Designed miniproteins, single chains, continued (2). Designs and how they scored, part 61

Each design is a single chain, and the fold is of that chain. pLDDT is the mean over its residues in the fold that is shown.

## One batch from the design tools (miniprotein)

Design m6223
Fold by ESMFold2-Fast:
Structure m6223 (fold): chain A 93 residues (1-93)
Amino acid sequence: LVEEGKKAFEEGKYEEAIELYEKAIKEGDEVEQARALRNLGLVYYKLGKYEEAEEYFEKAIELLTKKLGENHPEVIPAQINLGLLLIEKGIRK
């Protein structure tokens, strides 16, 4: 589901990507849910919806740290996505 969502996103099919990632959040394990949340944040970022993107990146980080531990490999990519988003919003420019 996450890989299918990534393909839809790469093809510019943002609505299909959102639906696939939302399905991954409902049906996946904690790793799949966290990856789907992070990728959903990237979709909203691409759409210029920075507030929604920020919320999804924060949810991914929270799920990873609470359920899988702060040292989980997916934590750093999610934090990098959030940091880049905050730079785009002008907070660190």
Scores: mean pLDDT 78

Design m6224
Fold by ESMFold2-Fast:
Structure m6224 (fold): chain A 50 residues (1-50)
Amino acid sequence: ELKVGDKFEVEFSKIAEKAKELGISISDLAVVNAYMRDGVLIVTLEITSL
């Protein structure tokens, strides 16, 4: 079960796809960290509301 304050990593290009899969609005996600790995931008997203 997803909760406010939960965090997960996703590729920047896949944020919209992952949000849709989880049933969360993109506006309810905050970027709390970002880094490059093997030429791919990885972001850590936190659930701010449900």
Scores: mean pLDDT 82

Design m6225
Fold by ESMFold2-Fast:
Structure m6225 (fold): chain A 60 residues (1-60)
Amino acid sequence: TEEEKKEKIKKEIERALEVYPDNEEIKKLAQEAVEAVEKGNFKEAEKLLEEMNELLDKLS
């Protein structure tokens, strides 16, 4: 359901922000993903989460 997709995306955003709370690029991607979810653009939100996860891998 859309509610389940929203919760999944929100949890992934929260996780990334907890790992790197002061990273401006991650904060930017997180903000854009939240806005995409609020607009019902789940495809855009998932793409932004993928970019955020790739950034997390580079920062590891």
Scores: mean pLDDT 79

Design m6226
Fold by ESMFold2-Fast:
Structure m6226 (fold): chain A 100 residues (1-100)
Amino acid sequence: APTVTLTVAASVAAGGSVTVTATATGPDGSTLKISLFVGLAGAPASEYKYLTSTTGTGSSVTLTATVSNLTAGQTYEYVAKVTDLKTGESSSASATTTVV
């Protein structure tokens, strides 16, 4: 199964922006799709918004997205999902940013 890691700043100033980086790894020769989602921490999964995706070949694929205009006092959760398009296997990772 592919794996994914997700990195984002733990805190950011109100009105600022964060860069979210997802890195997926899989077996050699994999075709990996990474999809990024954002929502308010603790919200139901149905309220998470799709941000972007990328597809790449090889053992490592990286996707970066910038999220701006963050609201003071909110905690945002980012979710990265990776799918190996040849096997159909998937995994996910999440990380949060608190707006201070």
Scores: mean pLDDT 81

Design m6227
Fold by ESMFold2-Fast:
Structure m6227 (fold): chain A 83 residues (1-83)
Amino acid sequence: MAKEVVEKAEELLKEAVEAYKAGDYETAKAKLEEAARLLLENAEEVLAYLEEKTGAKISVEEFRAGIEARLAAETAALEAAAA
């Protein structure tokens, strides 16, 4: 179920935030990457869920590009914080 996939991704993001607060930027980055991977692997199901909830229609390719761009931005921010 798409909601369960989103919930799992949220759990990983929460773990990433806790790692970030502890100064474990490497773990935070790994958790962000895992969350992005789950969303990308389940893109069609996630998009169907979002379409039902919001009425927004987004292609799988546009969704993947968006997740990849966001992951790159978040990981760059973590690397900058570590520097």
Scores: mean pLDDT 77

Design m6228
Fold by ESMFold2-Fast:
Structure m6228 (fold): chain A 59 residues (1-59)
Amino acid sequence: GNPAARQRVIDAIREEFGLDRETAEKVLDILLASTHPDFQARLDDILARAGVTRAELAA
């Protein structure tokens, strides 16, 4: 994956939820591993806020 894109998403999670980096990274990993529609919708919202695409995270 793209580490710079991943870091931007982690920073967006930290800002939105007031979480530390370690917790925000765990939240991102849970969202990425989930196939649940609600989790996918939340991930898409976070990615849009961070200005990151799913393709950039997969690179």
Scores: mean pLDDT 80

Design m6229
Fold by ESMFold2-Fast:
Structure m6229 (fold): chain A 55 residues (1-55)
Amino acid sequence: AREQAAADAEELKKKAEEIKKNPPKLSEELSKEVGEGIADIERGVAAVLERRAAA
């Protein structure tokens, strides 16, 4: 269960980093999606940590 969420977060981080390596091709829409992806990763990690503390 945790492995799936961790894998998804890792993949989003990799995509964000790869997009940043191509700034001239990065549209404003893509830039916004990257920001939202990073926020989702942070929220996902926080949720996993809270579950660990509760368990």
Scores: mean pLDDT 65

Design m6231
Fold by ESMFold2-Fast:
Structure m6231 (fold): chain A 85 residues (1-85)
Amino acid sequence: MKIEPVSPEVLEAIHAFIKAAEAGDTDAMREAGDRLVEAVRKSGSPLDLAVATLAASTILVASKNQGNDEEAAVARELLARLDAL
């Protein structure tokens, strides 16, 4: 069974999204989310989609727990866009 690693572009976009969320920068989160969706679309890898979805879900839960509605909205939008792929 050929195990393909997570794409570097997907990992970089996930790291950028997490850092933007930690900084409270919703514009940077949207930009990183756009890069993440494009990277997942280009790779076509189910693993890349699964890892991206997990990262977005994690940030959504964290943002909700912190009461950050703007970050939660960006994470929900990213999840919807990934689900549409």
Scores: mean pLDDT 83

Design m6233
Fold by ESMFold2-Fast:
Structure m6233 (fold): chain A 60 residues (1-60)
Amino acid sequence: SLEEKAEKRAEELRKAALESGGSEEKAQQTADIAKKYYLEGKGDEADRAGVRGVLEAAGS
């Protein structure tokens, strides 16, 4: 369940980064970092990493 939740949230962040104009590589990096933090139980860190990744994707 935790792994499934982490994967779903990471996929949502990947899509958000792509929709913001980011490359597939940037979007996948954003998703991977967020998923890692979610799996470690660091939801706040995961959310911060996700938001930062989406903003960087939008600016790249």
Scores: mean pLDDT 79

Design m6234
Fold by ESMFold2-Fast:
Structure m6234 (fold): chain A 61 residues (1-61)
Amino acid sequence: SAADRAALRARARARLMAEANRVVAEAEANGWSQDELNVRLQAAAARVSAELAAELAKLAA
């Protein structure tokens, strides 16, 4: 349903925020450069997007 899809997107956004906060904390702890931080954030976003796409596909099946 539209509500189920909205719930999945909301959950994915919450997960992305949590992962972004974790990556930023790790960057601060490890002294990562801005470039390294950006690469890690992009990887987290790609992972969350792929997971969301897979969950949305299950709802369509």
Scores: mean pLDDT 86

Design m6235
Fold by ESMFold2-Fast:
Structure m6235 (fold): chain A 64 residues (1-64)
Amino acid sequence: AEELRERAIEAAKAGDWEEATRALLELVSLGAYEEARKAAEEALKLSKDPRVQAVAKGALALVG
């Protein structure tokens, strides 16, 4: 879970929306909702990329 959170954050920093999407969805699929929420919140702060922001907002909607 922690490794996936790091991967999502690094992908967001790099503007790699595809990798950010995979990592966030994998966290949700594993039931790591708190880690997914933290990663998505951090991605929104670090990335101005509209695709990364859309993915992060989607992940937040899935975890509440």
Scores: mean pLDDT 81

Design m6237
Fold by ESMFold2-Fast:
Structure m6237 (fold): chain A 60 residues (1-60)
Amino acid sequence: AAAERRALEELARLLTEETGVEVTPEQVRAFIDADPALAAEVARRLGALEAAAIAERRLA
């Protein structure tokens, strides 16, 4: 689904701002795939943020 791709793009942007190093959505996906225990928690948080954005129509 398109939602998964957008969630990865948001995560990549947040990591880029935090570290000062450009992080791509593909790199984020690779990190998540390497740690399945962490992947479930991260996916849950991103899903909640996307649902809130749809409901409140915040920054696109």
Scores: mean pLDDT 65

Design m6238
Fold by ESMFold2-Fast:
Structure m6238 (fold): chain A 80 residues (1-80)
Amino acid sequence: SAVEEVRRAVLEGDVERALEIVQTSADPGAVFAALHEMVREGKGREAALEVIRGYLRRQNAASPAATPEDLARLEVEAPP
């Protein structure tokens, strides 16, 4: 599944592949939720944040529905 593929790519530090998976996924919401969960768990946090950042930047350029403010909120909610 796309969720499994993105988790694997993030754990490998392959941000470009993870971004491709998010963009080509039939359910980007589920993939995005998995990225948030990885940030919360601290598993591949840096790579997961880079993928979330890249996805939001690309979506914000194509549609105003996405906002980079979600990244600031994730950093506050993540355990120290």
Scores: mean pLDDT 70

Design m6239
Fold by ESMFold2-Fast:
Structure m6239 (fold): chain A 73 residues (1-73)
Amino acid sequence: SKADEAIERLERLVAEARALGLAPRDVLQLEVLLGLARIAVGVGKVAGDEEFADEMAEKLAREAERLLREFLA
């Protein structure tokens, strides 16, 4: 699903941030976005709202990508 793909993308971003040696605080911000995405996907699945799960996970993945680029600038 799109939500599962976005979660995988978020997990890869967190792993990349750790591998690059980013500050623990910056990695924590990415981990918070991953946690929020997992909660949103869980809520969407329980509610039967796959569109909400997909949209929220994608939004959080894009925010994490933006934030990682900002930390690397």
Scores: mean pLDDT 87

Design m6240
Fold by ESMFold2-Fast:
Structure m6240 (fold): chain A 85 residues (1-85)
Amino acid sequence: DTVTALRKVLEGARAALDAGDYENALIYITFAHGLVALAKRAGEEELADALQPLIDRMEQAVRNKDYDAARQAIDEALATVDELE
């Protein structure tokens, strides 16, 4: 389902950041944007609205090379997915 896919993609982004693979981290974040849009279309508006600002924040942090802020945003997003699943 979309929630399970979001968790896997966010875990992938976290692993990529930890490996110093910032290009792949951005690819995972791009997939997360698409999955949030899909969740919203599926009627999971509360989950989508909670995750959207976190995904925006993690993308901005990675692009700004603030990898600690990016990790914090991903960890917060993963906690949000786990709580709302």
Scores: mean pLDDT 85

Design m6241
Fold by ESMFold2-Fast:
Structure m6241 (fold): chain A 60 residues (1-60)
Amino acid sequence: GPGLYVATRDVEGPPGVVLSLRKGDLVEVLRTYPDGLAVGRSLATGETGLVGLSVLEPAA
């Protein structure tokens, strides 16, 4: 569900579609989808994009 998560690994992909992350980055998840995708915002960069929930862990 929505909330604060942490990236478990580096993530790279096309700008404007996929949220680029480094391991340990904090991500505010804004929306989740049934296929395991989410819309998140990186707290490190302020960028918003798609991210797989499989690369995120809840940050409490």
Scores: mean pLDDT 80

Design m6242
Fold by ESMFold2-Fast:
Structure m6242 (fold): chain A 93 residues (1-93)
Amino acid sequence: TDLEKGMEALGNGDYETAIEYFEKALAKDPNNAKAWTNLGQAYLYLGKYEEAIEYYEKALAIDPNNKEAWRNLGEAYEAMGKYEKAKEAFEKA
């Protein structure tokens, strides 16, 4: 599937290819919390923290108990120097 191909690209460090596949997966199913979380992670690895945060928030709107999305959201806030927001996110992870 597009999700599986995106995850393989993400694991190989091909973040731009991963993004393309996750976007294709989300075009088919916009309620796929895992695809939103992985899309955010690809943007995080590219240093695009604001976009990463937006995508993690999309994942959390679908699945509020997604510990991976909360942890990754914390990492994005920490990378931006927003330590109080990072702490709040990590407490929910």
Scores: mean pLDDT 88

Design m6243
Fold by ESMFold2-Fast:
Structure m6243 (fold): chain A 92 residues (1-92)
Amino acid sequence: LADAAMLIAQGNYSSAIAILDTLDPNNPSALFLKGLALLNLGQYDAAISQYNKAIALNPNNAFAYSSLAAAYSKLGKSALAAADNAKADAAL
């Protein structure tokens, strides 16, 4: 996870995804980081799918809700974005 997180911080999203794909597909932290990489690549629907899986495994992940809201905002789904921002605030 640390190597993938550093690659995301460096803007190397494709390499981060490649590393994350070698991990357990049901690891909530790996799913969240893959969502972040996909969001930064503009793959919003794929990012939303990863965040929803991460939230299903770890419902207390406030960052997953805020990131899901960001993805919905990019798709113009402002009502869904507002709802997920409220869930992020409640999880803090």
Scores: mean pLDDT 75

Design m6244
Fold by ESMFold2-Fast:
Structure m6244 (fold): chain A 70 residues (1-70)
Amino acid sequence: SAIDLLLKGAEAAEKGDGEKAAEYFRKAAELLTGHHKEQAEFAAKLAEQGRLDLAAAAGRALARELERLA
């Protein structure tokens, strides 16, 4: 699911693996549409830029939002 991919991306970012984090966030974006897709792509961009704390926070925030909407 997109939520599982976002959480894997956040975990990778928390472990210092920006490349893996970006991969997971981009895979999550492929499963999402509209604003949620843009949020996942933004998390991937943060991970690509080495902003790992912000990437992890963005991924976890989006995962929580999607769980709330389900």
Scores: mean pLDDT 88

Design m6245
Fold by ESMFold2-Fast:
Structure m6245 (fold): chain A 71 residues (1-71)
Amino acid sequence: MRAEIEREVEAALNAMYVHVSVPEIVRREAPEASEEEIRRIHDEGVDLAMAGASAEEVLERARERAREVAE
C-alpha cells in the first residue's frame, strides 16, 4: 500500500510538472509550432507521466518532438 501510494503521488506530481513545462519547452525549441502541435506533445507527455515515466524522460521526449516540428 505505501509504495503504491508513493507511485500514484509521484505520477500525479510529474503530470502536473509536465502540464506546465512541456508547452514552455515546445514554444522555446519550436517557436513556430502551432497550438495543435503543442497540445499533441503536451497530451503525450501527461499520458507518459501518468503511466509512470519520470519527469526527465517526458521532458526529453518533448524536446525531441519539438525538434521534429522545428525541422
Scores: mean pLDDT 78

Design m6246
Fold by ESMFold2-Fast:
Structure m6246 (fold): chain A 58 residues (1-58)
Amino acid sequence: MKAEEAKKEAIKRVEAAKSDESRISIAEAVKEAAEASGKEEYKKAAEEVEEHVKKLIE
């Protein structure tokens, strides 16, 4: 599904990011895009990306 693919791509970008600021920015951008789409599947994917960022932040 499109939302699942977007989630995997976002997670890869978060993992490749060199700073916590970059990780947070990626998660925020994904969340804004999900809100703009109006689709629940995208909102759910954005929440999972945000949760992944929390696990990576130290």
Scores: mean pLDDT 77

Design m6247
Fold by ESMFold2-Fast:
Structure m6247 (fold): chain A 77 residues (1-77)
Amino acid sequence: AEVDESAYAALLAASSPRARAAIEEVAATGVLTPEQRAVLLEEAPEVLRRLAEQVAAKTGASEEEAAAAYERALEEL
C-alpha cells in the first residue's frame, strides 16, 4: 500500500475527537464498520477515501469495494 504514517498522523490532527477515534480504530484493525463509516461521512470524503484504501490494503478487499464506498460518500455530501 502507498499509505504512510505521516498521512495517518495528519488525518488524526485534522479530525474531531470522535472522527479521530474512528480513524484510529480502522487503521489498527483494518475493519470499517457502518457506524464508523457514518461518522467519517460527516467529516470529509477525503477521510473516507484514505480509510477505504487502508482497509482494502489490510484486509485484501477489492479496490472496487473501496471506490464504491467513497463514491457513495461523495454522492451524499
Scores: mean pLDDT 62

Design m6248
Fold by ESMFold2-Fast:
Structure m6248 (fold): chain A 67 residues (1-67)
Amino acid sequence: EVIEVSDDEVERALKAAEYYKIQGEEKLARLYEEIADVLSTEKDEEKKKKELEKLALRIAEEREKLV
């Protein structure tokens, strides 16, 4: 089944990236930019889901380093 992703989800990811970039969290900013890229460019739904899960795990790892 094809999953439709709204432009709002891409914009939300880009705003999160901008927020973390302003905070000096370059790695988190980069990961959110990659989420936006995957959401807008990947057409295979299973591959998209797998890449988004991978990015979510990396975001969790980077957040743990901030503690």
Scores: mean pLDDT 74

Design m6249
Fold by ESMFold2-Fast:
Structure m6249 (fold): chain A 73 residues (1-73)
Amino acid sequence: VEALIEEARRLGAEAVEAARAGDLERALELLAEAERLARRALEEARAAGDEAAQRRLLEVAAEVGRAIAAALA
């Protein structure tokens, strides 16, 4: 689960950089890949009862969402 969370966080950070550069198509591609990995991580965390991993995924999603919104403002 940890590896999936870290990879999703990395892709999310790359999406933020792409959005800041004005490359919205690349940002959307990276966000779609991050969402796919995060969905897998969330399923594994829920199956294991890993509340800490679930919380980390929500924190990463909120942080990336705020950063993308700021980049587009």
Scores: mean pLDDT 79

Design m6250
Fold by ESMFold2-Fast:
Structure m6250 (fold): chain A 75 residues (1-75)
Amino acid sequence: SELVERIARAGRELRERFGIAPEDSYLLVKPFKAALEGKSPEEAAEILRKNLLDSGKYDEETAEEAARLFRELLS
């Protein structure tokens, strides 16, 4: 429950700060699943960074900043 609440808050912060459209929320699914399955904040954040970059919709700086925020919010 507490972890689910932290992930939900992280999703909201990521969407608000980096302009991730609701239609692009699928890009957050794999990182959120990794966190729920017990991956470290660092591992989940790295999955987010790569997923954002691989989408071609976000540049490297945005992906790195989003991953940093996600790691901090999970810690």
Scores: mean pLDDT 83

Design m6251
Fold by ESMFold2-Fast:
Structure m6251 (fold): chain A 60 residues (1-60)
Amino acid sequence: LLEEAEKLREEGERAEAEGDYLTAAKLYSQAAIAAHQAGASEEEVNELENRALRAYLKST
């Protein structure tokens, strides 16, 4: 689960670097869910959720 969260975060970072902000937002959101399920800290989950929100706002 934690490894899955890290993979999703990295995929989101690649999508964001390519300017695909909507895909990045979806991947960061999925990473946050996976991190939460894996027992990651609230701070780590919140950072991923904030990254998803920022990417989503750039996609609009």
Scores: mean pLDDT 83

Design m6252
Fold by ESMFold2-Fast:
Structure m6252 (fold): chain A 57 residues (1-57)
Amino acid sequence: GMEGRKKILEGIALILRAIGEEFDLELRGELTEEDREKIEKEIEEGRKLIEEGEKLL
């Protein structure tokens, strides 16, 4: 239903923003190991939202 679709879109948006943040930091020479860990966790959270959303379809 709509709930599942919303979670999938939220998960995709989170992943795209996380990847964009990583590229921006790398281009500025400001990407730290802590930033990488944070970005990896955000991508994992986005994947979980997609999985939860798929279960609600």
Scores: mean pLDDT 87

Design m6253
Fold by ESMFold2-Fast:
Structure m6253 (fold): chain A 69 residues (1-69)
Amino acid sequence: MLDAKLAGVSPEEYIKKLEEEIEELKKEIEELRKRVEKDPSDKEAQLRLVGLEVRLIGLEVEIDLLKES
């Protein structure tokens, strides 16, 4: 289990930080999607987009586990 005490943050504050990180990732993903849409041959943008989408899923799963525990 992730221990919020290691960060000196309450569980609620930790979830809030994860939600803020998710919102920032969603913004980055949207910008990269627009870039890929304009240039589908940009393999670096495509790879970065996939990496951010995987990270987003990981954070969403982490929040769900924290809220259900």
Scores: mean pLDDT 77

Design m6254
Fold by ESMFold2-Fast:
Structure m6254 (fold): chain A 61 residues (1-61)
Amino acid sequence: SAIKEKAIELIKEGKLEEATELLLTLSDEEIDEVLTEVAAEGYVEEAQETGKLIKEKLKKL
């Protein structure tokens, strides 16, 4: 998916807020796939931080 690819790129660039907004338009399964992929490529801290941002935004809904 083009959206998943863009989210991965944003995370790798450290644009975690933009990546989070994009990921919130995806299913939970697709979010997990993106975070798993970037963590596997060595972006573990970025993946963890993005996961925290998603949880924080969901709590406000």
Scores: mean pLDDT 84

Design m6255
Fold by ESMFold2-Fast:
Structure m6255 (fold): chain A 65 residues (1-65)
Amino acid sequence: TADALRQELLELAREIRNLEKEVEKYKQSTDPEAQKKMKELESKIRELRERATQLQDEYDAARAA
């Protein structure tokens, strides 16, 4: 249902926000481990944003039906 897709979108938005906060914490460090972790988090954020775009398209289609 459209409501189920909306809930998934909200959950993804919260997850992305939390990961962005973690990136900010690591961004202040010059430690190589922190730099590596930051890159991993940025990659995950990118993947989740792509997922959110797909779910948004599904939500729009379900709402239009």
Scores: mean pLDDT 82

Design m6256
Fold by ESMFold2-Fast:
Structure m6256 (fold): chain A 105 residues (1-105)
Amino acid sequence: MLKATDVRAYPAADGSVTRIEFTVTEVPEGARFVGVWLEDEDGKLIPVGGAVPYRAGETLIGGGLMVPASAVEGKTVRIEAYPEEGDALTDVLSSAEATVTAAPP
C-alpha cells in the first residue's frame, strides 16, 4: 500500500511559490509515474505540478504552486501511483493521503 512521509512545504526565495516535497514508500509494481493532488476548501483536487516519472527507491519532489507556504501548510495532499499508459485519477494503482507540514529549519 502506497505511503507518503515527510510531506513538507518549501517556500521559494521570493515567497510567491511553494514546492511540496515528500518521500514515497511501498509503491506498487508497475508504477511509472506519481502524481500529487492538493484538496482545496471545497474538496476539489488540484494538481501539484505534473505527474513525475518514478524510479524505485527515489524521493519524490512535488510540483510548485503559485501560493505562499502558509496557504498549503496543514492541507491534505493525495498522492497517486500510475502505470505507464494510465490516466490520473482513473487508472490509479495505489494512493495515499498525508498532511503538509512546514519545512524543517
Scores: mean pLDDT 69

Design m6257
Fold by ESMFold2-Fast:
Structure m6257 (fold): chain A 71 residues (1-71)
Amino acid sequence: GEKEAEERGQKYAEYIKKMFDEEFVKKMPEEMQEKVKKVKELWKSPDRSYETLAELSKLLAELIQELRKEE
């Protein structure tokens, strides 16, 4: 239901904040740091194509999976 969607949204927001935390990102593997840079570039892009959004979602999912290991 709606409550589960809100909880998911809150966790996503927390993970995004951690990704943009400079000190936390520095502790990540170099490969993950490069993915964070790509996410930031795509986030700043005015391109809202389905391919760009799909790539952004994929990168975010990979980064969130790594961040879950640090919880």
Scores: mean pLDDT 70

Design m6258
Fold by ESMFold2-Fast:
Structure m6258 (fold): chain A 63 residues (1-63)
Amino acid sequence: AARERALALARAGARNAAAAKPDSPAESIAAVFRQALLARGFSEEDAREAAEVLLAELRELTA
């Protein structure tokens, strides 16, 4: 389903961002990811939830 797909992309995105040692704030990465999901046709609800998951995962990986 769309939600599971968005969440899988969020977890992969967080791992990729953490591995790349992002010089941008986690909030900025999450905002860009949310816009990318909206551009791909995901709903605002699914994009927001996925961006929140990415932000939480990225903060955990970089803590």
Scores: mean pLDDT 77

Design m6259
Fold by ESMFold2-Fast:
Structure m6259 (fold): chain A 74 residues (1-74)
Amino acid sequence: SLIEEIKKLGEEAKPEHVEPLARLVTSPDEEIRRAAYEALRKIAEKLGPEVLEPLLTHPDPAVRVVARHILDKL
């Protein structure tokens, strides 16, 4: 399932997983948005907050808001 794939991306905590997960935080599906948010948080916790820095200048304002929120909660 997509939710299991999202969880795996967060657990494997690689910088290349950040952009695919960022696209999912704006999903119309609440479960997908929540899973992507948690996966991004796990990656930042494991690799450091700097891994999310590119999202602060992302073209989608919703992605920028989510990245700021995650960084503020670390």
Scores: mean pLDDT 86

Design m6260
Fold by ESMFold2-Fast:
Structure m6260 (fold): chain A 93 residues (1-93)
Amino acid sequence: DEAKNYLLLGIKLLNEKKYEEAIEAFEKAIELDPNNYLAWENLGLAYEKLKKYEKAIEAYEKALELYKSLDQSNLVIQERIEEIEKRIKKLKE
């Protein structure tokens, strides 16, 4: 799965603090799979680390939209939604 490989590459680059390279990897993951909620969430994280808050909010709002389309009875999905909403709120302050 090429989209998954780009997602994993992006996460590796994010952990290495290579934020611009991580963004490129996440954008490729999204190009291949636009519904990849993890790629959108991590794209938001990478933009936030670069202090590109408007871009971070856009990516987080896309991730939030996609997570909300998933099974809402799943506690992990509920927790991710809550965390993303809190992060968006903090960045809009």
Scores: mean pLDDT 89

